# Designs tried in a protein design run: designed miniproteins, single chains. Part 44

Each design is a single chain, and the fold is of that chain. pLDDT is the mean over its residues in the fold that is shown.

## One batch from the design tools (miniprotein)

Design m1509
Fold by ESMFold2-Fast:
Structure m1509 (fold): chain A 94 residues (1-94)
Amino acid sequence: METFVLSEEEKKITEELAERLTEIIRRNKDDVEKALEEAKKLIEELEKKYSTKMTAFIFDEAAERAAESLSDEEREVLAKIRVELREELQKKLA
């Protein structure tokens, strides 16, 4: 069993992902489907380099950081994206 402690490289990727998520949500706040599609591409990029468990952990950390910069309306879009992507990742972990 491994512990999920972020390395310096993983912290950098998490910060970059948080910034990209914030940007996607701000551009697509009125189009949740488009925001979800763009966010899925980010997860797909992470899955090429990291395990599903690590991808889920990095995404959750990035989403928390993105939420700090978002308005209440933008956080609702982020919450919907998190639910959909979490369900997809959890199915792969089973």
Scores: mean pLDDT 79

Design m1510
Fold by ESMFold2-Fast:
Structure m1510 (fold): chain A 74 residues (1-74)
Amino acid sequence: MSEEEREELVEEVREEAEEIREKAKSLDEFIQQLSELSKRLAKEYEDDPELLERIEKVLKEIYMEALSEEAAKK
């Protein structure tokens, strides 16, 4: 996979994770759906550890932002 293809895929993953966050009815639903996305991508791209590292970083950032917003409500 080329560097440009990896960049595009990482952006698509970010968009999909953000859609999950917007459409989720609760934090628990968001976490469950994000976990399923992470598992699917880890299986699909198991032969590309650099791509998986970048994907995990994006998913972690979105997860941490959601946790911070939930904490701010209290």
Scores: mean pLDDT 80

Design m1511
Fold by ESMFold2-Fast:
Structure m1511 (fold): chain A 64 residues (1-64)
Amino acid sequence: GAAALAAAKAAGAERLAFINEAKAAGLDEVKIEVTAENGDVTVKITAGEKEVVLVAKGLPLPPN
């Protein structure tokens, strides 16, 4: 539904903001791992010693 799409877009925007912040701080190596299982989406972002994990349950698989 619309709420699930809005949540997915918000997660994407947060991910991009974190990547830009990490690069600005001199962290050029940012690793993004997206895992999708039975409608559950987990996005893991790692930059040096920093790690952010976003979990959204019941969301459809993100487009490739």
Scores: mean pLDDT 62

Design m1512
Fold by ESMFold2-Fast:
Structure m1512 (fold): chain A 80 residues (1-80)
Amino acid sequence: KRLEKLKELAEKFLAGEDVAESLLVEYLLLEKGLPTTLEAQAELLAELLGISVEEAKKLLGEPIMPEEARKALKEALKKL
């Protein structure tokens, strides 16, 4: 049920609606059958952006992620 709600939010994000980027990271982890802990979210975001896990943790704490992070998430969602 959590996966279905996050999938709806991911579809809204792809349609150009404002969605919290951390919820999109959680959705990508759930689609892969991975844990949705803060550590797992930071590891996935670090992998997608080619940055350190510590830098990814900072981005997860931001109210709005940088444009390059939003683009990387959009591309990752399109590949599902």
Scores: mean pLDDT 79

Design m1513
Fold by ESMFold2-Fast:
Structure m1513 (fold): chain A 81 residues (1-81)
Amino acid sequence: STEEAIAEMEKIKEETLEKLKKAKTDEEIQNIRDEAGRRMEEIFKEFAQSTTDQAALDAFVQHLAELSKEINEEVEKKKAE
């Protein structure tokens, strides 16, 4: 369902932010970000294949964009340390 896919995305964000807090090098930060992007892309592909509802897909894409923005902002803050 849309709700389940969104919940999985939010879980990835939370796990990613926790890993970023513990990261010590730029390489670790980048690897954490890349892994989050890969996991989110996998969920998006599965969700897109499971629905024909354009409104649900649009809502999911908007939510994905917001979560990606939050992760990117934390990555930039962490790299500035």
Scores: mean pLDDT 81

Design m1514
Fold by ESMFold2-Fast:
Structure m1514 (fold): chain A 84 residues (1-84)
Amino acid sequence: MKPEEIDPELRREAEELIRRARELIREAFEKHKDSKDTKLIARLVGYEILVIGAEIGLEQQDLEEIRLAVEVLPKVIKELEEIL
């Protein structure tokens, strides 16, 4: 049995950040689906990839990926809120 070295609070924080980022990404894609700004679309795809990585990290109980999610996703959320 792999030792569970993940703080339950850290995991919950990552889950909540992933949920919020998912909601904002969906809204951003919907608002900008007719946009000709290829840089904006590429940026939104980049955020989607970061969220997918965080979801995989939680599923695999990867402490490094979970820590990265908690560090990076607040910035992603802020940038998405500025785009919306």
Scores: mean pLDDT 79

Design m1515
Fold by ESMFold2-Fast:
Structure m1515 (fold): chain A 87 residues (1-87)
Amino acid sequence: SKYAEEAKKAADRAIQAARDGNSLEMTRAAGEVARYGAKAYNDGDFETAKEISEYAEKAAQQARDAGNLSGWGAMLAAYGGVKDAAE
């Protein structure tokens, strides 16, 4: 899925930004993950939405491991946003 591909790229950028201590880029990338997750869910592509939520969970853990608490929070919000689009 195009949404899964773009969300994975955003999640990978978020992980790198977390390692670099770039909380602004981490927050921006987290927002992109959330938007693609919501788009997949609204289109009825629940498998892609689930895959995107897993990217968000992994990126959140990597941000925490890097000590980037702002990035961790942003990615948890992205994960929640995908679930909220599901409701």
Scores: mean pLDDT 78

Design m1516
Fold by ESMFold2-Fast:
Structure m1516 (fold): chain A 85 residues (1-85)
Amino acid sequence: MELKVTGDFTLADVPAIVKALQAKGVEVLAFGPKGLPEHPDANIRLHIEAKDGEYDILGRGDVTFEEIEAAIKAVAPTAKVEKIE
């Protein structure tokens, strides 16, 4: 599952987003500035477009799109979460 996350938030919110995802059962495998390479064990990729920069999160978990969206919006209520085909 590959998702784009945009909104009126900053990269300072990313650690809280990571913790919220982990609370939903996502194992965060890697995170960093935009352009993280593909991870063979990752089934979740988040492309974060914050006001002050772009960041990628790679995860693994048995979670739905709705659970990921809820976790992100708990930290950044204005965030838009979109599925990338």
Scores: mean pLDDT 83

Design m1517
Fold by ESMFold2-Fast:
Structure m1517 (fold): chain A 82 residues (1-82)
Amino acid sequence: NPEEERRREEERLREELLRETADFIIEGLEAAKKKSTPEMQALLDEIIEEVERMLSLDDEERLERGKELADRLKEAREKLNS
């Protein structure tokens, strides 16, 4: 069924984009950790773990956790910019 194949391709593309976005975020956070205090490194580790966990969740949980993760990323960015 071409329609089902299209939907599966779209899901694969979404998962690929999510994976690439997560990898980019994780790389940025790990780079920031190398220049941070031990306490800031712990915060960044928690965020990295949450990003990794989000990849294993279903769509509903992913949306809920994604909102929390976005808030924590915003907080971390503000601390890094100050």
Scores: mean pLDDT 73

Design m1518
Fold by ESMFold2-Fast:
Structure m1518 (fold): chain A 63 residues (1-63)
Amino acid sequence: VEVRIREEDGVYVAEVTIDGKTYRIRFDDRESAERFAESIKKAYAEDPEFVKEGLALLDEASK
């Protein structure tokens, strides 16, 4: 899994790429985005299917 943190319009976006799909989750601060990135990497190691489903829901919620 690949995770990148971007700054857009004063918010931070965590871009998570899994199996060629990229999910973008928005955060108000950099620390929250970085914590999310770390958590996703750990969770993916334990249950990749659950993480993929969760990311799809979080991406939708962030819009």
Scores: mean pLDDT 76

Design m1519
Fold by ESMFold2-Fast:
Structure m1519 (fold): chain A 72 residues (1-72)
Amino acid sequence: SALREELERALREAEEVAARARTPDGRGIALSAKGELQRVLERADELSDEELRRAVEGGRKAIAEAKRASGL
């Protein structure tokens, strides 16, 4: 589904931010976001579209915070 693809893109972005983070804080936030997105993705077939939408939204907000904290 499109939502699953958005979730997978958010997970990839969180992984990239974690790998390229210039600060410990930015790396920590990105790794936390990665872990949450990975858990949601593993359960994606069990979740409603609304739950997946909220997960994508939350993940993107966390990734944006990680980027700001990382100097990216």
Scores: mean pLDDT 85

Design m1520
Fold by ESMFold2-Fast:
Structure m1520 (fold): chain A 68 residues (1-68)
Amino acid sequence: APSIDERAAAIVAAVEADPRASPLERASVRALGDMIRSETDEERKRAGLAALVAELRRRHPDLDVPEP
């Protein structure tokens, strides 16, 4: 299965490729992805991925983002 870092990177890449994404939204998901990648605590890393998924669902409720 993909790692948390791989899942976060894939989500960030998907938002970066989405023409509907605003510059602020791209900056926000990049920041969350960087935070997840730099985190050494597994629990905080999982919480970061959950926050990233929740933010994307909030901004794009039509986007099919699977649960982490």
Scores: mean pLDDT 73

Design m1521
Fold by ESMFold2-Fast:
Structure m1521 (fold): chain A 100 residues (1-100)
Amino acid sequence: MRLREVLARARELLDRAEKLGKDDPVTQKLIQEAREALDEAEKAIEEGNVEATRFHLRRLASLLYRIAEHLESKGTPEAKQIAEELRRVADELERLADEL
C-alpha cells in the first residue's frame, strides 16, 4: 500500500512538472521516460517481480532527480517547490527499492 501511495504521488508531481516544463523539450522527454518507468514499476508489482520492481523504482527515482534539476534551473518559486517535492519522492522510491 505505501509503495502504491508513493507511485501515485510521483504521477501527480509528473503532471504538475509537465505543465511547468511545457516549453522545455528536455523536461518533456524526461517526463515521458518517467511515466514509462512508473507504468513498468506498477506492472512489476502486479506480477510479483521483485527484481523488476527494484530496477524500475530506481530508474524512476533517477529520472525524477533529473526533472527536478531542469525545473529548478527555471528559477521560479513554483519550479523550485516542485523540484524539492520530486527529490523527496525520489529519495522515498530509492529507500523502498532498497527495502525490497
Scores: mean pLDDT 87

Design m1522
Fold by ESMFold2-Fast:
Structure m1522 (fold): chain A 80 residues (1-80)
Amino acid sequence: PLSPEQQLARVLSVFGILAAAYDFSRALTAAGKLPREEFLAEARAIVATLEEILPFLREHDPAAAARAEALIAELRADIA
């Protein structure tokens, strides 16, 4: 089993990867290289994963939780 510190480090790594994936997909969509329907599918998947890790972040890293909530809000605006 991972220590709580190792668990937090892994969750923060996942969060960072998801944020980077969103920025990349948004840039590709803006450049006309990614269809909107594919962007929306990726955005929905990222929201789902962020929502799964959010309770853990709220408990262990409230600052990271606030950043994740902001990212979820941006993603939800894009998929609305």
Scores: mean pLDDT 86

Design m1523
Fold by ESMFold2-Fast:
Structure m1523 (fold): chain A 66 residues (1-66)
Amino acid sequence: SMSMQEARERIAAMVDRARRLLQAGVEGTGEERRREYERFVREARAIQEEMKRHGITDNVVFDYEP
């Protein structure tokens, strides 16, 4: 299990990485970039669920609508 601090840091890093990929652009098609972003969002959701298991119900560093 991750500590609260570790989960928060991982979510923040993942969100920033996704933003950089979207803004800077990556090799491949728009479809490939979309799948990469969706993968990161899915991973962030998994981390959010881990945080909930530790009694953390808020996610102040991640606010994303699909």
Scores: mean pLDDT 63

Design m1524
Fold by ESMFold2-Fast:
Structure m1524 (fold): chain A 100 residues (1-100)
Amino acid sequence: SMEELLEELERVIEAMEKARELALEYQKQGDDERARLLLRIAIQEAVDTAESLPGVPEEVKKELRELARKAAASTTVEELLEIYERVLEILKRLKEEVEK
């Protein structure tokens, strides 16, 4: 249902925002390896969740899959953060469309 889709999108967005805060703390501590790992895992989990949700458009799923592949190939925290913000933007936009 649209209500279930909205609830799951809110949950994924919140989880991503929390993971970003933690990854930035690791980066601040000089632990770039842990920051990169956390960001990659969070991106993959968000994409996997979106893939499993009925009502997410196929074009959105395709874009998220492409971003997850790009994240897996990324070697810097800075590049991963750019991909991360793009994934969040897509999910937040999708949530806004569902709320109409």
Scores: mean pLDDT 88

Design m1525
Fold by ESMFold2-Fast:
Structure m1525 (fold): chain A 92 residues (1-92)
Amino acid sequence: DLNEIALEVLEELEEEMPPYLQELLKDEAFRRSLASFLTYAYLESKSKEEFIELVVEGFKQTNTIPKEEEEEVLEFIRRLAEEIYERAEEAK
């Protein structure tokens, strides 16, 4: 279950998570939307690189990340996507 994998990886990386993203993830609706988006991106992707690019671009397109935290948030999202993809592929 990719939703379960995504939530598990989010919990494991919580200590490295930027404050902006930690606050967003306190919202249950946001957590569910993120898990659904990650599931969609995984099913649409043909490779790890494509999955990472889809997830990172999705976050960039929201245009809601504070400019002072943008680089840190996007670096975290890239790492999150990489870990989720690797764990999902190992589960196959």
Scores: mean pLDDT 79

Design m1526
Fold by ESMFold2-Fast:
Structure m1526 (fold): chain A 64 residues (1-64)
Amino acid sequence: SMDEQLKKLKEEIEEKEKEIEKLMQQLKDADQKGASQQTILSLVGQLLRAIGDLIDLRLQIKKL
């Protein structure tokens, strides 16, 4: 049903927001500790992918 689909999408959004928060904290910590450019770029890439996934999930809700 649409209600079950909406609930699932909201749960996936909450999980993705938690992933983004964790990645932002890891990026801040890595930057403060002087991590390598490769480490920083890897974390930024993961963060951008997670943000893209979040946008896609929010767009799916708008289409319901």
Scores: mean pLDDT 88

Design m1527
Fold by ESMFold2-Fast:
Structure m1527 (fold): chain A 80 residues (1-80)
Amino acid sequence: MDAFIEKVIKEAEEKYGVSFSESAKRMIRHFLTVEKMPKETVKEVADLAAELALKRGKKEVEAGDVAAAIRQIKSKYEPE
């Protein structure tokens, strides 16, 4: 994993008291590398995914939480 992505995930885990699943970590990496989004969006996605997991009453961030966070961040760049 890129050191930047690993640091962002660890910071979110410590800040929100959650852990990221391996599938969630892979989805964040895919978002940064394939979607060519700015690096700062990785932190926004990680923070939002952690908040979504907590809203579900879970302490593990799953790929679905990351996918929902990515969708919300992408909609910010393509407003209706």
Scores: mean pLDDT 77

Design m1528
Fold by ESMFold2-Fast:
Structure m1528 (fold): chain A 62 residues (1-62)
Amino acid sequence: SMIEEGLEMAEKLENPAASAAAIVGVDSAKNGAGEGAIQAGRYVESLGHPEAGRKVIELGKS
C-alpha cells in the first residue's frame, strides 16, 4: 500500500529529524489527518528531503 511504502521510505531517511517527521506524517495520513501529513511533509522538504516530503504530502491529499 502507499502507506506501507511511505513508512518504509520514512524509516530509511538518514536524517533523524526528517525520519521522525516523515513517520509522523505517514501516521497522520493513515489516521485521516491529511492536513497534519501535509504539514509534516513540508517540514521534511525544508530539511533537504524534497522527494520524501512530497511523498508524505501526497499521502495527506488522499
Scores: mean pLDDT 84

Design m1529
Fold by ESMFold2-Fast:
Structure m1529 (fold): chain A 55 residues (1-55)
Amino acid sequence: MEKELYEKLVKSLLEDPDNVSLKIREFGKLAEELGSATAIKIVEQAGKEVIAKKL
């Protein structure tokens, strides 16, 4: 389910705030390799949420 992936990614990103941007790029690249546009969107949204909270 998309929600499960989103929640896990957000939690993981929050645990390592120093590397949030880099982790977003790595997860996005992995999603692209899997050919899943939905997964790419989920990763991007999760990353933007975490970055916005840091700002």
Scores: mean pLDDT 66

Design m1530
Fold by ESMFold2-Fast:
Structure m1530 (fold): chain A 110 residues (1-110)
Amino acid sequence: SAEERRALTARASRLAVEALKNAAKEGMYAATERMVRAVIEAGRAAGLSPEQQVDLVVSALIQLINLFPDLSDEEKQQMIEAARRVLAEEGVPESLIDAAVAVIEGVAKS
């Protein structure tokens, strides 16, 4: 439902804020890995398809990028690598991972 989708989007935003705090303690890679895994688990629990789970992950990553005004190219690469790894470990098809990475890279260059 629209209400369920709004609740999931709000949860993804909260997970992005948590990742910002975690990045200060654990580094960008570990914080992103934890966030992406939590977003996928939330999406699966809500009955989302793999494509919808990836859409939610992309939304959370875009939110996280927007929370870091001074993100370095190395940190952006760490976010992309962490996201790709978790999506692959969670069984997301390579084609969906590549599409998600392309969107994230586009936002990261802005």
Scores: mean pLDDT 83

Design m1531
Fold by ESMFold2-Fast:
Structure m1531 (fold): chain A 70 residues (1-70)
Amino acid sequence: MIIDESDEEVAKQVEELLEKAEEAIRAGDTHKAMLYVVAAKVLLTTIEDEELKEELLRRARELEERIDEA
């Protein structure tokens, strides 16, 4: 398995964006939350590790659902 340093860096950025989205949802700022989720999903397209990408995409989808229900 080739774990590129880029995938690790991108994954950290995605996790930070998803965390910011969750905080924005809790603050009632669903517009800002959606912007963070969209940014995270764009970064996910650059991750080559399929397993890592799938895990983070599932988290992004869960947050999108919560934003839609808010």
Scores: mean pLDDT 78

Design m1532
Fold by ESMFold2-Fast:
Structure m1532 (fold): chain A 88 residues (1-88)
Amino acid sequence: ELEKKAKEVIREAAETAREVAETFELEQLASFLDMVVGIIEATGIVDEEELELAIKILEKMLEASEDPEAKERLREQIEKLEEAKKEL
């Protein structure tokens, strides 16, 4: 159940990243997160390391974003990923 929840949270994070990516830099970061999700789906494994990487990607997107609504959505996803990481 915990691994399934972690996979759901990281997938939601990737979806949010794509939706808020309004610049080329943000699109590149969102694509990198999509690659991480693809690896998890291919292997069936999600560890603390993958969640930490997702958090770092979203933190970079938060730093690069200028849209207040995008920043709020990114912060919410970072919090969810941090919670999932603590439960693993």
Scores: mean pLDDT 81

Design m1533
Fold by ESMFold2-Fast:
Structure m1533 (fold): chain A 86 residues (1-86)
Amino acid sequence: KKEKIKEVEEHVGRARDIARQASPEVAALADEAGRKVGELINAIDSGTNFEEKKKEAIEKLDELAQAGTPEMREHFERAKKLIEEL
């Protein structure tokens, strides 16, 4: 579980770095994904709202995978898959 969380953070981080090179608008969306993933990690640590925060993170990553570049899409889809396995 801890290893999967680290991999999610790594993939979201890489996608955010790519987004910052693409455009400010896409970078803002990627920052929102990072925030939702952070909320999920906090929910895991606190033991509350896990299912709700998991759903929110998956929905945001799916939205960004459709809006981003092919490189960003790969990272967001991989992060989404890892979260689904939590």
Scores: mean pLDDT 79

Design m1534
Fold by ESMFold2-Fast:
Structure m1534 (fold): chain A 100 residues (1-100)
Amino acid sequence: HMEELLKKAIELAQKAYELAKKERDRTGSPEITAVAAAAESALFLLEKALKDPRYLPQAVQTLEVAVKLMREAAEKTGSPELRKAAELFQKALEYVRQAL
């Protein structure tokens, strides 16, 4: 059951990362490049947490940072893709917290 929650979180985080990459590639913005990098770091730690639960607290922390950065960028730019990415990462964070 815990593994199932983490797999759902990874699926959502992967979709969010793809949206962030799309906006990075479209805009070339340094700010959105930073958001995409934060998303990649969060996804990487979620994948590590699936193999090793000791990474769960760090995955939560990085997801919280990624959600905050994506929300800020979405509000500043009006990007619907970044808003959707923030929603997906927020859902991933909810699943990871349930896995704790």
Scores: mean pLDDT 84

Design m1535
Fold by ESMFold2-Fast:
Structure m1535 (fold): chain A 84 residues (1-84)
Amino acid sequence: MEKELELEIAESMLMMALSLVKRYGSPEASELAQEAIEALAAGDYEKALELTDKLIEKLKEEGYSEETVNLVEKVKEQLEKAIA
């Protein structure tokens, strides 16, 4: 029960963060966010995390604030811990 709840919370948090990046990000960031959303919706957590890592690097390359990047990284880490 606890682990299932932790996973659903972490998944929901990442889905929200990715949806916001898709809405407000560049076309390239939005594309990576959409791919990560699709992987997450399919239950492919490993692919979702890989795509989220690529998204984080893209956000850094595009000059997004350290605060924005750190928020996405923190949400990604919650999912990593939940699936471990």
Scores: mean pLDDT 84

Design m1536
Fold by ESMFold2-Fast:
Structure m1536 (fold): chain A 80 residues (1-80)
Amino acid sequence: ILRESYIYRGVQALKDIGDLAEKDPEAGAREARDMAYSLGRIDPEAGRYAELAAEYVERGDLEKAREYLQKAAEILRQTL
């Protein structure tokens, strides 16, 4: 199974979670936490950033949440 396929899928999911958090913060936070678990198995820092994004969504800071989702995605892109 191609490792790059998992990484690209993860990057796309993080973008989708950012969009979801803007429309439905509660659902966005849940998806971000689920993604943090999955990403943590690939790269612990990517998982940590996704977890922080979920916390910021829960606090109503969507700007910071988007920043951390982008940081997680960048780590995954660098892993390619």
Scores: mean pLDDT 78

Design m1537
Fold by ESMFold2-Fast:
Structure m1537 (fold): chain A 91 residues (1-91)
Amino acid sequence: GSELMEELLEAAKKGDEKAVEELTERLAEEVAREVESLAPPEKREEAAELAREIAEHAKEAAIALAKGDLEGAKEHMEKAAEAAKRLAELL
């Protein structure tokens, strides 16, 4: 959820690469569980693809923050949010 995302962004700001990797894996697992519980069988493949897109953009945003690239981080967070909106509409 949002708390896990906030924790990920804080770890990225500190340059804690290990924490970023661990939190990104936990975020991916949380999104995967929601997809399995909420998506109807006929939409699970599309929902899983969107969940992967969210996790990938969240990871890229965290990496950008760790490098001090605030513009890149914002761009990736916006893409993650768009994918999340599409996933919510699909469920």
Scores: mean pLDDT 75

Design m1538
Fold by ESMFold2-Fast:
Parts: structure tokens; C-alpha cells; sequence
Structure m1538 (fold): chain A 70 residues (1-70)
């Protein structure tokens, strides 16, 4: 089974992929918007379970990946 850090990074990757698609297409389907909300809630739940060091690592990686889509 994947670690909590690996699960959080997988959620980050899915969020970034949806944001990247939205940037290209200029629109999201209602299903994609709902999925984004689900992913954001899942990420928050995972971050609450991580140590301070693990949370910092996930947030740093998220910021780097988000920079690619802006």
C-alpha cells in the first residue's frame, strides 16, 4: 500500500493535471469541478495525518508542480 506521503503526492498530481487541462481548454465539466473538490478535501485529510516535515515536503512539491501550469 502507498504511504500517506505517496497518497498526498498522487492527489497533488491529479489536481495539477486537472488545472493544466482547464488552462488549455478554458473550461471544466461539472464532473471535473466535482472531482477537483473531492481531491482538495482528500488532500486536506491526508495533510492532517502527516508529520510537519512530510507536510512541508508535499507542499513544496505541490508549489513546484503548480508553477508548471501558471
Amino acid sequence: APSLVEQALAVVDEIVALMRKHMKDGSMTPEEVERLHELQLKLEELLEQLSQEEREAVLEEMNRRLDEVS
Scores: mean pLDDT 79

Design m1539
Fold by ESMFold2-Fast:
Structure m1539 (fold): chain A 68 residues (1-68)
Amino acid sequence: SLADERAEIQRLVDETRAWLRASDVDPAVQAEYLATIDQIRAQALADPSWTAEDVRRVLDAIRAEAEA
């Protein structure tokens, strides 16, 4: 259901935010990524064409970039 999809998106966002906050990433860079994650969450929850899989792929890309 759409509600289940939205719940999964929220879980992925919460998990990624927690990972980032626990990481060794510079605090200023961390703040920028947290803001980007918040924008992705807002877009995904406003647009029913976004799936949890789409959100997962975008968040995985952010993780990879933050580790660089």
Scores: mean pLDDT 85

Design m1540
Fold by ESMFold2-Fast:
Structure m1540 (fold): chain A 100 residues (1-100)
Amino acid sequence: SAAAEAYRARMEAAAEAAWAQGEALVKQGKHQEALSLLALVIGEIAKEAVENPEFREVLLEVARRMRERLLAWLDEHGIVPSRATQAALESAERLMERAE
């Protein structure tokens, strides 16, 4: 529907804004803060998918795409996330599974 497409565009824009904030932190040498921010944002979107069935599919797609992008970035740069960031990503994964 047009409403779902508009919502998807807004969620994709929000995800790109979060990624841009993460990149700004990386440029400041704040790699762990950037990773924590992105992991928390993925978790917030995943939680919203559990709580709001109307846009669940859109929210899950955005959360999965952000998670895949983050994991690819970590692998490419050889960066090991902190225990807190790992826990946040695991929490987000469990929320995504519950929303399915």
Scores: mean pLDDT 82

Design m1541
Fold by ESMFold2-Fast:
Order: C-alpha cells, then sequence, then structure tokens
Structure m1541 (fold): chain A 95 residues (1-95)
C-alpha cells in the first residue's frame, strides 16, 4: 500500500473512532461535524491539494473496507477483542 494512502486511512480511522465516542456520549452534531472537517483538512494536507467530496467519499469507503477485513481477521482469532485493541491493530497496520 502507498505511504500516502496508509496515512489517509489512519486519519479516517482516528476520525471515525472520535466521532463514535461523541455519538455514544450524546454530543451534538456540530461536534461530529468538527471532526469531519479536521479529517478533511488532514487528508488535503497529505495529498498536497484539496480533495473533492467524491474523492473523500471513496477514501472513506476504501478505509471502511480495509478496516472491516482487519477486524474480521482479528475477531476470528479472538472474538472477545476489545474495540480499543481493534483500533490499535488497525492503526498499526496503516502506520
Amino acid sequence: MEEKLKKIHAVIVKAAVEGHKLLAAGEPDEKIEEIVEEMKKEIDKILGRKADDEEIKELIEETEKESKKIVEELLKENPNTSMEELVKKILEYFE
């Protein structure tokens, strides 16, 4: 996997984890939107250009696909793997 793509996947996973924590805490939509905007800024920085909304959507979908594959593999080894450990392993794969 290309180094830039790995960094983008890591940024998306971190944003998803933070967004999920805010959703679980009952935080307002505005705080979740702030996480999405920071994610987009970091992706633009990694790419060295402004990504359009369709490209961002495709990057999120690819990150979700790759992350699910890693999660399935980890859960097959240990079905009781915590969310924290799953996130750690996904980030280690992309970093």
Scores: mean pLDDT 79

Design m1542
Fold by ESMFold2-Fast:
Structure m1542 (fold): chain A 91 residues (1-91)
Amino acid sequence: MYMEAWEIEDGKRKRQLVEGVDLEEAARIILVGLAFESVLTGKEIEVVLRGLSREQAEEFAKLAEKSAKNFGLEAEVEISGDEVRIRIRPK
């Protein structure tokens, strides 16, 4: 697998927060941390995960939605083949 993340400003990628993570457990921890950073900074964050199994894609989608809900954020999750795209933002 491969994980990337960016800070979003005006709908565009402004700054890369995560360049590449290929370990599933590290990606899970980082995803929760990025949701928390969205709370702290008030900024929208895009996360893209690639090279996933169907099971991994569903698990990451659920983790993103749960983390967003726990932190009072909005999450938009799109699953497309072996890719999951997540947008996390304040409500």
Scores: mean pLDDT 83

Design m1543
Fold by ESMFold2-Fast:
Structure m1543 (fold): chain A 70 residues (1-70)
Amino acid sequence: STSQQVTILSDQMDKKIKELGTKDPKKAEELKKKYEEEMQRLRAGEMTFQQMKDILNKKLKELGQDELDD
C-alpha cells in the first residue's frame, strides 16, 4: 500500500539524513528540509508517491548521495 511505501521511504530518509549529518551537517539540513517540504505536498494531495520519490532521488543525487532503495 502507499502507506507502507511511505513508511519504508521515511525510514530510509531518516537513516540517510542521520548518516549524512555525521559527515556534512549542512547537506543533511538541506536534505531534511527538502524531505519535509515534499512530504507536506504529498499529504496535501499535490503529488503521487512516485513523484515524491523521484524528487527526493534527484535531491540525493545533487548532494552526492545514493538513491532510495525500492
Scores: mean pLDDT 85

